# Designs tried in a protein design run: designed miniproteins, single chains, continued (5). Part 94

Each design is a single chain, and the fold is of that chain. pLDDT is the mean over its residues in the fold that is shown.

## One batch from the design tools (miniprotein)

Design m19261
Fold by ESMFold2-Fast:
Structure m19261 (fold): chain A 57 residues (1-57)
Amino acid sequence: MGLGERLAMRDLGLSAEQVREIVRRAEAGASLAALGREYGLTPRQVRGLVRAVRELG
């Protein structure tokens, strides 16, 4: 998860633990809207975060 995780931390102001937790919960079928509300992100930002981590490793 190295590069995508670091970009998400920088761009969204999240810790590594928060990035991993969001990706894990999204992959487990959690609502992106619910995750956005919990972490102060839009559903679009949560979707972008999951994509960046999956695509960039």
Scores: mean pLDDT 76

Design m19262
Fold by ESMFold2-Fast:
Parts: sequence; C-alpha cells; structure tokens
Structure m19262 (fold): chain A 69 residues (1-69)
Amino acid sequence: SAEVEALVDALLQKILDGGGEAFLRAFLHALSGLADDPAAAVAFLSTWLPQGTPPELARAATAHLLSRL
C-alpha cells in the first residue's frame, strides 16, 4: 500500500540521514538476518518506527522491507 511504502521510505531516509550508506547497509544486514523470525524482525524494526505506529502497519512495513532484500 502507499502508506506502507511511504513509511518504509521515511524510515530508510531517517537511517541514511543519521549514519549514511554504511549505517543503512548494517541496518539492512541485521534485518535480513532476522528474515526467518518474523516476530524478532518486527520487534527490531519497531525500535526505528515512529511512536504510535499501529502493530498491523509495523508488520506490513517489516514484510515489505524483507521482500526487497
């Protein structure tokens, strides 16, 4: 959905702004290591999502990111 795509794009931009390409690569590598554990992947991503992000949207954003790795 457009909402999930916008949330993911904003999250990736926030990571780039905070630590550049090296930090983004480390983040994506860490997330990819959790691909076989969806609950752990959602918990990891949720530390980077805005406060108040609904659980269903956090799960959708996590699945969207993992599908692109």
Scores: mean pLDDT 84

Design m19263
Fold by ESMFold2-Fast:
Structure m19263 (fold): chain A 103 residues (1-103)
Amino acid sequence: AEAERQRRIEAHAQRLVEHTLKHVKLNEEQLKIEEELARAEAELLLRLVQGADPEELTAEAEKLKKELKLNSRKIREANPSSEEAYIAYLKELGIKEEDLNLV
């Protein structure tokens, strides 16, 4: 029935909106981590110039770099334009997998 097909398309559209919102949130978290890392690196440089032990500040910078890499991976995985999400969308429209090579 057309009504049932319409509901499936609307459900997929809703999933795309949810993925887009997740992607926006992860990008905002990325900017925050980048700002925190920049502050930590600036303080590390200042303390090194003052002859202070850099061990604690180096550990903080390394932790933030790991968080940045993890968040970058999450952003890639949450991309709403991923091939998998696009293929799922086309299948919901009733397009056969073998016909996807023409689209």
Scores: mean pLDDT 68

Design m19264
Fold by ESMFold2-Fast:
Structure m19264 (fold): chain A 86 residues (1-86)
Amino acid sequence: SPLLEEIERIKEEIKELAKEAFESTDPEKVLELGKKMLELLQRAGQLYAEMVARKAPEEELKKAREIVEEMNEIMLEVSDYLEALL
């Protein structure tokens, strides 16, 4: 599925941004990276909604949900890291 493949690409991009955030001690840079990650997470949610609207196979919807949940966990880890820098 092209939509699922885009969600998987977004996950890899979020992982790279998170890695860059964890390698930084600059709170402003971590905040900027976190904002980019949030925009990507919102895009993944929109793609998932489109998969539901198009009645994608249940196995693809399940995989998309698991990927979005994993991205949300990464976002929480970056948020916790930012708070630790302040």
Scores: mean pLDDT 90

Design m19265
Fold by ESMFold2-Fast:
Structure m19265 (fold): chain A 65 residues (1-65)
Amino acid sequence: SSRELLEKQRKLQAEHQKKTGSAKGPLSPEQAAVAREVAEKLRRIGDGIDKGLASGDMSLADLSA
């Protein structure tokens, strides 16, 4: 599902950052809050697309338009 894909991408990105050991600075509290909000909105959009495709309300052609 779109939600699982987003979660997997987030986990892989976080693991990569930890493995590099690069202290290229954590996001500021404000930036971190915005990033979390955007991630939640993207997850909801993904869930909506997934449900639309599952119910037949959407097709792959609709996603390309």
Scores: mean pLDDT 60

Design m19266
Fold by ESMFold2-Fast:
Structure m19266 (fold): chain A 71 residues (1-71)
Amino acid sequence: DIEALLAEKEATEPEFFAIALEGIESGDAEAGQRRLLLLAGVSEAEVDEILANRDDAEKSAEIEARLLARL
């Protein structure tokens, strides 16, 4: 569960999570989301694939299911 992994990282690395949240609040939501996914253990290539397909609901669901099967 990606949400559970993000919660764990927030508890263990609060300073880094605060920086990621600040990025989202400053209007750089894509950079903030990228940092959170990398913290959750998603690879840079997989993050790029997620962000490139975020407007394609079918493709996004496929990628997310693939990632959750690994976690």
Scores: mean pLDDT 65

Design m19267
Fold by ESMFold2-Fast:
Structure m19267 (fold): chain A 62 residues (1-62)
Amino acid sequence: MKPSSDDIKDAYFDVVKAGNKALKDGKITQEEYDKYIKEGSKLASAGDIEGLKKLTKEMEEK
């Protein structure tokens, strides 16, 4: 099945939330945050939910 737009939005929101937490906790710089969000936006535009989940996991492991 093709992912729904809501599934993509939820996955992208998790990316943003993980990035915001890492930035607030001092685990990443503003430049790393900007790059991370840009990659997340690219994956969301492609409908790549698995890529978004992987990106979130990599950020949470920092």
Scores: mean pLDDT 80

Design m19268
Fold by ESMFold2-Fast:
Order: C-alpha cells, then sequence, then structure tokens
Structure m19268 (fold): chain A 93 residues (1-93)
C-alpha cells in the first residue's frame, strides 16, 4: 500500500505541477482508495502515513504550479482538511 501510495502521490504532484487537473484527480482518487483500503483493514497507522505522503506531494505540486497565490492557498487548505478527515477516520479504525 505505502509504495503504491508514493507512486500515486508522485503522479498527483506531477499532474498538479503541469496543470493536468484530470490526471491529478485520477491520481488523487487512487491515493484516497489506498487510504480507505488501509482503514478497512484496521491499519490506521498506514492510512495516516499515506495521508501525510499525499499532503506533502500535493503541497509540492501546488507550489510549483502556475497559479495565483490565493488559489494555491485554498488548494493547500483543502488538502489539509482532507488529511485531517482521513486521520480522524484512521484513529477511529
Amino acid sequence: LVEEARRAAEEMAEAIRNGDWEAAERAGLRVQSLIMEAIRAGDGETAIEIAEIAEKAAIEGINNADLPEDVKQKLIDAFRAAKDRYIAAARAA
């Protein structure tokens, strides 16, 4: 799961950096699927690790994207909110 998540997160970061939002969404959904698989398996620690990997990759991709700073901040805030929700779900598992 973690190795697959690292690859998906790297694909997501590259897609975000390149402005390929369809590819970014597809890679992000794959990361989400891996987080949910870890939660369903009762492996909250792996789910948290994947969420942290995804956040770091997303922030790196967003910071290197050709976007206004206010848009970058809103996207970063959205990813952080999503991570917090996954961490809460993982801790409940």
Scores: mean pLDDT 82

Design m19269
Fold by ESMFold2-Fast:
Structure m19269 (fold): chain A 77 residues (1-77)
Amino acid sequence: SKRDILSEEEQKLFEEIKKLILELSKSDEEAAKLAKEVLERVNEEREKILEKNLSLEEALKELKEFMEKLKKEIEEK
């Protein structure tokens, strides 16, 4: 299903973001807190994308664009 495919792509992209968070954080507690916050934002955006009833390709494009924006936000800190 579209939800399952988006969840798989989200997981792959989030793994890269988690690695970046771990490298940038000075403590495991800070890393865990930031990772949870990012995951909540990603889950919210995924649900918004699913509600738009886009094609699978357009939905994946929006998800990837959102994840790249999050990655840049984390890197800029």
Scores: mean pLDDT 79

Design m19270
Fold by ESMFold2-Fast:
Structure m19270 (fold): chain A 88 residues (1-88)
Amino acid sequence: AAEEERRKERERELSKRLLELTEEVIETLNEKGPAAAYKLFEERIEELKEELRREGDEESIKFLEELKKNFVEQLMNNLKVSKEELEA
């Protein structure tokens, strides 16, 4: 039971970190453009996914992937930018 609770805490921490990262990405987008902002976000997400993969926590990786997709869609919707602009 204690081990299961710690796993849930890690998932909550991932969500919190993504929210904090959102502000940095938006500021970078305004200052350096969408490509730079997306690269910054990708680097952070890749680090987290790699750590979770090494721990064998595939469920948390799925959770992180869903948060990433939601974040990208919200970023595009709020800033009226296309996916192509983010990846350019």
Scores: mean pLDDT 72

Design m19271
Fold by ESMFold2-Fast:
Structure m19271 (fold): chain A 87 residues (1-87)
Amino acid sequence: SSMEEELKKEIKEIAKEAIEHARKEYPDDAFVQRLVEIIEKILAKENPTLEDLEKIAAAIAMMGVRKNDEWLLKKAKEIAELIKKIA
């Protein structure tokens, strides 16, 4: 549906912001950069699944917990709420 496509687009934009933030703030954290690579691979898919989108939210949350980064934790929650609207 067009609504599902718009929600997926919004999730992708939030994920791109989270990647940019993680690259800028934590360039020397190899674990964080590995999570960024996982998110990028999912974002490169033409039609990411619900499981793919949940993996994006989980990866962003893991970065947030690891770095005590409230902004990343907030972005993970925003993605999780958008996923609920698709599911």
Scores: mean pLDDT 89

Design m19272
Fold by ESMFold2-Fast:
Structure m19272 (fold): chain A 72 residues (1-72)
Amino acid sequence: MEAEIDELVAKAKAALDAGDAEAAVAYLEKATELALEYIESLEPEIGREEAERIKEELRARTEALKAKIRAL
């Protein structure tokens, strides 16, 4: 799963380098969805509170990055 997330992040960067902000946002959104699923799978190991904290941080970071990309 982490490898798939890294590939999507790499595709987002490539799209941004190519000037395709909407493609970059789409790849970032998909990477975020996979990362949220991965964090959910860790809930039995790290606990619900920690999982929710990490998920909220990830959502906030993704929204900030999407806004920055669209403002370019």
Scores: mean pLDDT 80

Design m19273
Fold by ESMFold2-Fast:
Structure m19273 (fold): chain A 58 residues (1-58)
Amino acid sequence: DLQRRREQYQRAAQRNLDTDEARWGPLSPEELAERQERLGRLVDHALADSDAVRRQRA
């Protein structure tokens, strides 16, 4: 389940990047790297919180 949720977030992030690229042009490599790192941290944090809450209810 965690893997599937991570993959869904990953696809949503990719779609947002594609939309931004279509609107504003391609992001710089530096901006892309920072954005991907920030998104990865947010996703990992959200997944960890969700897993902790689920375990509390088990």
Scores: mean pLDDT 69

Design m19274
Fold by ESMFold2-Fast:
Structure m19274 (fold): chain A 89 residues (1-89)
Amino acid sequence: SPEQQVIDYFDRAIELLKQGNFDQAYQDFVTAMDILSQLAGSKSPALDFMVQYELHLFEQVWDTLSKEEQIEVIEEFKKRAERMLKELK
């Protein structure tokens, strides 16, 4: 399902960061957020706006974060995504 794809991309991004593959991790993170935005937008334009806004703010700081901080951010987004996906059902 698209909901499972969001979670799988977050999990893959975290594992790639642990392996030091920062570029692929970021691409998987962006893909997860894009799918989440599409799912959120179909149910709530306000929720879609919030997802896009948070992603925009995060993109501005990604390259300034340590690997550990990047992992923490993706884990927080995954946690929020799991909550959002439950509310959309």
Scores: mean pLDDT 76

Design m19275
Fold by ESMFold2-Fast:
Structure m19275 (fold): chain A 84 residues (1-84)
Amino acid sequence: SKEELLKKAEEAVEKASDEIKALAEEVLKELKAAVEDGVLSDEELKKLTEEFIKAVEEEDKKKLIEIGIEIGVRFLEAAVEKVT
């Protein structure tokens, strides 16, 4: 379920080290917004959430940025569809 995946992501951020926490919180905010706006499929949400949790646990700043970019691209694709 979407709610269960987001809860796991929130729990990962709560446990995150100070070094990664601000970046993880920002990417989590984007992930939640993408779910609310319906720009991610269930498969994409599962994959991105699993990758996000792993990146937070491993303190992988580069991977968190990559996840944020991928979510941003989905928002741009959705916006273009509305104005085209």
Scores: mean pLDDT 82

Design m19276
Fold by ESMFold2-Fast:
Structure m19276 (fold): chain A 58 residues (1-58)
Amino acid sequence: GLIEAADEEAEVRFLVAMYRRARAEDPSFGLADFRRAAREMGFSEAIIERAVAEIEAE
């Protein structure tokens, strides 16, 4: 529903910000580490792939 869509966008923004911060602090932190961390935090594969697409669009 609409609330789930708003939550999904918030999750994507959170994950993108997390990746950028992690990369700034640890240059060895890559997309494989990011996907693993996001899955362990309980994010869905769809949300993880949306975050990856946003990261790769840069």
Scores: mean pLDDT 79

Design m19277
Fold by ESMFold2-Fast:
Structure m19277 (fold): chain A 99 residues (1-99)
Amino acid sequence: HPSIGLSYNNLGNVYQSQGKYDEALENYQKALEIYQKLDPNHPGIGLLYKNIGNVYKAQGKYDEALKNYQKALEIFKQIGNDDLAAIVQKEIDKVKQEL
C-alpha cells in the first residue's frame, strides 16, 4: 500500500495532468508536509519541489518556479542524485531565460 505522502503526490500528478494547478499544488504541499515530518532529507521532498516548480512554470509564475526548482536542486545535490540535479538545473536555466 502506498504511504499517505505518496498518495498525495500521485493525486498532485493527476491534477497537474488535468491542468488543475491549484489542486495539484494543494496535494503536493500535503505530500511535502508528510515527508518533511518523516525525514527532512527524504528523496521525495526534492521530487515534490520539482513538481511544484513545474506547476508554477506552467502557470507562467517564473519567480515561484525558480524558487521551488532551487530548493529541489539543493536537496538532490545533498542526497547525491546527480541525474535529478542535472534535470532541475536545465529547468532553472529555461526559467531564467523567461525572466
Scores: mean pLDDT 86

Design m19278
Fold by ESMFold2-Fast:
Parts: C-alpha cells; sequence; structure tokens
Structure m19278 (fold): chain A 80 residues (1-80)
C-alpha cells in the first residue's frame, strides 16, 4: 500500500506499508513523510491516522492513498 501526504502548498512525500507493518513502523514512516512535506500534527492525530492506515493495508495491500493536510489537520483521503 502506497501512502502520499500532501500539504496545502502542494508539497508531497510518499511511503509504503505492507499488511504485516506494525503501527510503530507506520507511525515512524508517517512522521518522516509529514516532516518532508512540511506538515506538523499532534501525536494524538498521528496515532489515529496510523491505526486507520494499518486497517486499510490489511483490507487491500495494493491500495494507493493520498492524505491531504491543511493547518495541521487531515482534511481529505483520496483512494486510487
Amino acid sequence: MTITVVNEEGKTASFEITPDSTVEELKAKLRKALEEAGVSISDEELDFIALRLVEAAKIDPNLKLTLTFKNGKLVSVEVH
């Protein structure tokens, strides 16, 4: 499963997870991608997103997701 993070300026960063990825691995990858895209979110928001992404990867490992962030909040999720 490929995840792309996008900020309100159009900066992007992408990473991949598998159905066997742990929540901690996903949180580390998501945090890095958010840093690369210039997005800052709370640890609580990060935990919430990470849990949802782990569930999605178990359902469809070939899924491509675009997560759009504005003002430090997740505002949309697009499925490709």
Scores: mean pLDDT 82

Design m19279
Fold by ESMFold2-Fast:
Structure m19279 (fold): chain A 93 residues (1-93)
Amino acid sequence: SMEAERVREEALRMGDEVSELLEKALKEAEENPSKALEILKEARDKSLEMARRLTKLTGEGSKLSREATTSGVGGTILAIGSAEQMRLEEEKL
């Protein structure tokens, strides 16, 4: 459906954004470790939020995450975030 395609495209773009934040954090780490930690936290929060959306929309976030991993680092970060969200859902039981 067009809805599923739109969500997938948005997820891939968010993955790329998170990847860029991680690269910025790495560059800042030597000169300004406090700023690097703030950027790192922002990247983590964004990846977790996107993973939550994917998991809720598909019921099987792992399927979309596997497809997203073919897009490189951004896809890998999304897959990790999805796995973390699944773990948190299991803990609610």
Scores: mean pLDDT 63

Design m19280
Fold by ESMFold2-Fast:
Structure m19280 (fold): chain A 106 residues (1-106)
Amino acid sequence: GKVNEAFYYAIKAAELFRKAADLAEQEGHTEVAELSRKAANTAYVAALYAMQGDYEKAIEYFENALELARKALETAEKQGASPEVIDLLREAITLLEKAIKLLKEA
């Protein structure tokens, strides 16, 4: 159902945020790496709330993760991070937005 699809998108988004963080760190973009890692961790906490049936709290934490991720993307663009880092952040943001939408419809 919609909750299972939301969980799938959220996990995949968190994995992409971690990959973006690792690559950004390798490139010397420490701020991008920190923000991306915080986004991943916040999305993980949101997923735990969703598993407990606390969808309101899950949505709040996913929206917080989305704000962190958007800040990571803006910082990456300003600092001239690689296209790979930027693409990973954009894909992760899109998946997280899909997860939030599905949870709001559940």
Scores: mean pLDDT 88

Design m19281
Fold by ESMFold2-Fast:
Structure m19281 (fold): chain A 91 residues (1-91)
Amino acid sequence: MEEELVEALRIVSEGADEERFEEAIEKLREMGREELARRVEEVVREAEREGLSEEERKQRLTNLASAEVLREIGRELDEELERERERRRRE
């Protein structure tokens, strides 16, 4: 699951061609990341509206992807830590 999320976000942040970009967004939705998928679409739409360069668009997408990856890693770390605590104290 995480590997698929990271891969989809990497494709999005690298500004892959439109077909690959749409596939990445669809994967995010299939993983239950509807809000993230919507946010990615909003960033792209806003960049087009503001007339931003491809570099600026990639920067905004990279920032969004990085924030989501960090949040997901934090969730995994919290789950692993709780599992370790239970193992040590509660058998």
Scores: mean pLDDT 70

Design m19282
Fold by ESMFold2-Fast:
Structure m19282 (fold): chain A 73 residues (1-73)
Amino acid sequence: SDEEIRKIVREVLLKYGVPESLIEKHEDQLVETARNAKNVDELAEGLFNSLEGFLDYERAYKIAEEVWKRLKE
């Protein structure tokens, strides 16, 4: 569900030091990215592009791996 995706995305982004205000600002886009991603690479690219340059690609990829794992469990 969208509510579960939102919770997972928020928890993982906060764990990796993304500011809560930045997450809230882009929440709908982040949930849509996580819902529509077909693999970890696509999720990482979406997260990298959605957070106003806050993340480098390496950090976005690590976040995407953890989000992807939680979404498939």
Scores: mean pLDDT 86

Design m19283
Fold by ESMFold2-Fast:
Structure m19283 (fold): chain A 58 residues (1-58)
Amino acid sequence: SMAEQLRKQAQISRDLADEMRKKGIELEKKGGSESMVQLARGTAAGLDERAKNLEAQI
């Protein structure tokens, strides 16, 4: 069903957001580029928003 497909896509987006957050934390701990840390955080936030928008369609 469309609802099942939306749930699967939302979960994929959530999982990717978690991975991007972890990468951002690792970069920050290593004293890495602030721009790369912000990119990772921004990407995670965008993926979370995508998941919410997909779930809102169910």
Scores: mean pLDDT 87

Design m19284
Fold by ESMFold2-Fast:
Structure m19284 (fold): chain A 120 residues (1-120)
Amino acid sequence: SKIEQLRKKIVETLKKFIDELRKLADEAMARLTPEQAAEVRKLYDEVVKKANELIEKIEKGEMTPEEAYKLVDEIFKLVSRIAELLREAGLPELARKFYETAVKASNEIYRLIKEIEELE
């Protein structure tokens, strides 16, 4: 039951992360050229896909800590690519917000995964 509660917290953290990132992506796309906006959309859709994969595996009880760490790392790398694109486009404030959102989410998820590992 404690492991189930920790898994639910990871899912809640991921859902909040997706929602916060969506708002930032919407703001970024409104301020970019159509070509730049298309690249941000593509990277954002890949982030959402990987986050939903992690959510689904956790909800089905199929997620190992190793797989969770790998998916979180892949998500962080994609967000870092969005942030770099935004810096190059002259939007450094949005780039910082993307980084801060990813750092907060990844740190919380890593903490929760570690607690699960210590119980299993």
Scores: mean pLDDT 87

Design m19285
Fold by ESMFold2-Fast:
Structure m19285 (fold): chain A 65 residues (1-65)
Amino acid sequence: MEEVLEKAREAGERIVKEQTEEAFEEAMKEMGEVFEKLGVTADEADEAMAILAEAYEEALEKKKK
């Protein structure tokens, strides 16, 4: 679980930094692979995906300013 959340935070930081749809798509693909390899539960996956969604929203807000 902690490794999944750490990977989600790293991917989120990249999304905020890159501010592109490609970075978000790459992060989604990476997290999918992590979920598959670690055998995470749906709840753990939902929490990690929420982190990515928040990062994407922050990237969009930063891009507007």
Scores: mean pLDDT 76

Design m19286
Fold by ESMFold2-Fast:
Structure m19286 (fold): chain A 92 residues (1-92)
Amino acid sequence: MTIEVAAYDKSGKEIAPKATFSTLETAVLAIRDMLRTAEHKGEEEVTLEIVADTPELAREMARRALEIGKEFGWETEVELSDTRVTVTFKKA
């Protein structure tokens, strides 16, 4: 099982280094860390590009991203395409 996560600011600059995770929980923790880093830097919008090795894992990542957005109080939009998830977090 592999999950690749990349995080970008509104201008397309990387917020954190692109990383690959072997568990859902470590990927979720990394996404939380990316959002905390974005808030600390004063970012108002963060885009995540997530690639999972299965469509089932991609759907689960999409669900977890929505939960993280709710936890942080950010408006969250998710686009799912097979094994790829694009998540846009906007500060409300």
Scores: mean pLDDT 83

Design m19287
Fold by ESMFold2-Fast:
Structure m19287 (fold): chain A 87 residues (1-87)
Amino acid sequence: DVLEKLEKFAELFLEKAKENFDEETVKILEKVVKEVLERARKENLSFDEAVQLLYVETLEALKDKPEEERKKVLELISESVKEVLEE
């Protein structure tokens, strides 16, 4: 189920985010993830479409953050996607 994979992805990604970023950044990411999951459910998005939306929304939400921090967040999204899809 696409939603089940997305929820597992969200849990893994946010767990990694809590280990790597400050509370302010984590709260921003939690909000973005929640909004993406709600839209994926409402609009019946595929896993790939939901992940693409997450990348776009994350970049917009973090546009005022340092480039290095934004890059790390995107890398954690990619790692979390890979982990969910491989197992």
Scores: mean pLDDT 83

Design m19288
Fold by ESMFold2-Fast:
Parts: C-alpha cells; sequence; structure tokens
Structure m19288 (fold): chain A 68 residues (1-68)
C-alpha cells in the first residue's frame, strides 16, 4: 500500500547517516518492522551491502518498495 511504502521510506531515511547509508543490521530490523520476513529482509539487504557493512538508502528504498 502507499501508506506502507511511505512509512518504510521515511523510516529508512531517518536511519541514514550523513553519507546516505544505513548499517545492514539496522536496515534488516526496519524492513522486518515494516512487514518483511527476516529471511526476505536479509536477502534484500545482503544483495546491496558494501564492504563496510552498509547499504545505500536510495537503492534500499527502491528495492524494498518494489518487493511490496
Amino acid sequence: SDETKFALARALYEASDADGKIDSETAIEILVKHGFSESTAREIVESLVDEDGKVDTAELIGRATEAL
């Protein structure tokens, strides 16, 4: 739903650091809180995680909202 997509995008942006990134475990937690199973959330985040254990917020929002 549009409400769910908006709430998820807002939560992800609020959790972002100054570089526009989110820690991978924090990203998984937010996705699970917003209706994803832990396995699906982990799959999405692990596909996007960099060598520092972080994901780009804009890419994560795009991938996660596409999966809703």
Scores: mean pLDDT 84

Design m19289
Fold by ESMFold2-Fast:
Structure m19289 (fold): chain A 68 residues (1-68)
Amino acid sequence: SAVREAIRRALAPLDLPEEVVDFFLKNVHTAEDLRRVTPEHLLTVFPELPRARAEAAVAALRALADEL
């Protein structure tokens, strides 16, 4: 889908683990879903992910939401 491809493209520069990218692809389907993601929720699922990386991922998804 166009949303799945857009998420992959937005997150590619951040070099996130495949499991983190797959989590977004499984749980995010709309622009509203992109805006609801928080670093705190992401870190609950992936506690080993550095906070700065979680914040960067959420920022990238919020920027993507503005394009959709």
Scores: mean pLDDT 80

Design m19290
Fold by ESMFold2-Fast:
Structure m19290 (fold): chain A 64 residues (1-64)
Amino acid sequence: SAAAREAFLYAFTLRATTDLSDEELYAAVRARFPEVAADLDPRDAAGMLRRLFEASGLTEVDLR
């Protein structure tokens, strides 16, 4: 979905450019994309990014 794509790019950028904890990264995603965050585990940032990536329709090529 478009919301999952935007949430993924937002979370990916924060992970790459900031030193946020898993909980802080989840809180940032929840604040901006609350509906998307409802199905995510706040204790697993890597799992959150994987789930958002799968829902986004992006490929590994798009992340280069």
Scores: mean pLDDT 76

Design m19291
Fold by ESMFold2-Fast:
Structure m19291 (fold): chain A 91 residues (1-91)
Amino acid sequence: RKEEVEARLERLRKIQEELEKMIKNGDITPEKARRLAEEARELGLDYVARLFEEASKHIEQGTEDNKKKAVELMERALFLLQLEIIALETE
């Protein structure tokens, strides 16, 4: 159904925009990562949700190496979200 696809695309784009902003600005907090994980889970994106949950745990550990791992996980989540958006737009 067109309305359901459009609603899903809107939610995916909102998550993508928030994630891009967080990465760009370095405003990555455990709280925001957990919120994104919940939103991804609601959309059935279990693997993306796990990436956000793992990123949240790394941020909580507070070391520079853990912050780098969190950014890497969030960049991977961003890539997967972009693939989901493309798949829905083309089909």
Scores: mean pLDDT 83

Design m19292
Fold by ESMFold2-Fast:
Structure m19292 (fold): chain A 75 residues (1-75)
Amino acid sequence: PSKEKIEELLEEAKRHRELARRYLEESGELGRKAEEAIAAGESARELVLEGASKTVLAIHHISSALALEKEAKKL
C-alpha cells in the first residue's frame, strides 16, 4: 500500500474534522445568542434554524472523515 495515499486520506479526514469542529462551535454560539434573544423577549427562530443548519453540516463532515479514515485503515 502507498504511504502517500494513506497520508492523503488522513489529511483529507483531518480537514473534514476541523470543519465539523468549526460548525459545532458556530452552532453553539448561535445557541447562546438564541438564549439571549429569548431572555429579552425577542424571536430566536432565525438563530435556532441557522444553528440547526450548522449542526447538520458538522454531521456531514464527521461522516466524511470517518469514511476516509476507514478507507485509510484498509490500506
Scores: mean pLDDT 88

Design m19293
Fold by ESMFold2-Fast:
Structure m19293 (fold): chain A 77 residues (1-77)
Amino acid sequence: MMEKLREETIEEIEKIAKETAKKLVELGVPEEEAEKMANSIVKAGKAALDRGTEPEKVIEATKRAGESMIDLAKKDS
């Protein structure tokens, strides 16, 4: 069951990353840069899972990372 839980967690991370990328583009971040930032979130999440971080904690961290990126995009001009 660990494999299924990992796969489900990765799907959730990818979903959060996609939503973050869409919000960044809406805020004026170039699409390529938004995709790069989203990919960084996915990569970090996968690395955390590989280190044995609890899935729920990884999802929380991913959401916070996305929120931070959105806040920075609003602040940067």
Scores: mean pLDDT 80

Design m19294
Fold by ESMFold2-Fast:
Structure m19294 (fold): chain A 71 residues (1-71)
Amino acid sequence: MEYTLYFDKPVDVEKILQWLREQGYTDAKVTKLSDTEVRIEIPGKRLTPQQIIDLGKVSGAKLLGYSARPS
């Protein structure tokens, strides 16, 4: 799965990646698309709704929305 996340301010992509690895997504990739946009790629898996909420908290910014698409 590929997720594009939209935030209200610049986010710490390293914290997002570390948190994903702590959740067991060791193959996760995090790409900074802009100051407020981040792409997350998780091979063969999906984030739960709760994990998306928690990720918003971990980012240090307000999550405005996200899109999800098959990789």
Scores: mean pLDDT 80

Design m19295
Fold by ESMFold2-Fast:
Structure m19295 (fold): chain A 100 residues (1-100)
Amino acid sequence: VEPPELPEVTLPDEDPEVEVIVKITLPDGTVKEERLRLPKSSTVNQLRLLVAQKYNVPAESLELFVNGEKVPEQWTLEQVAEKFNLPLENMVIDVRIKEP
C-alpha cells in the first residue's frame, strides 16, 4: 500500500470529467440517449445512481452494459474503457431497467 500522504491535497486535483453517452432502454422498448459528465474515476455504481435519479427509477432496477456485457458496479469509468478498449470520451453505456 502506498505511504500515507496528504490525501486531502489530492482531492482538489480531482480526475478530469469525461462525457459518457447513456442509452437507457425503457420497459416499453423506448430508447433514450443522454450525455452525462462524471470524473473518470467515478464508479459504474455512481453512474447508475445518477441515471436512477434523473429517470426517477430505483438504482437496483438498473443494469449497465458496455458492448453487450454487464459491467461490475465497483469498476471506474476508466477501468471500463480500458477493459473494452474504448475511448473514455463518448463511451456508450447501455442501461436496461430490470423487470420486477
Scores: mean pLDDT 73

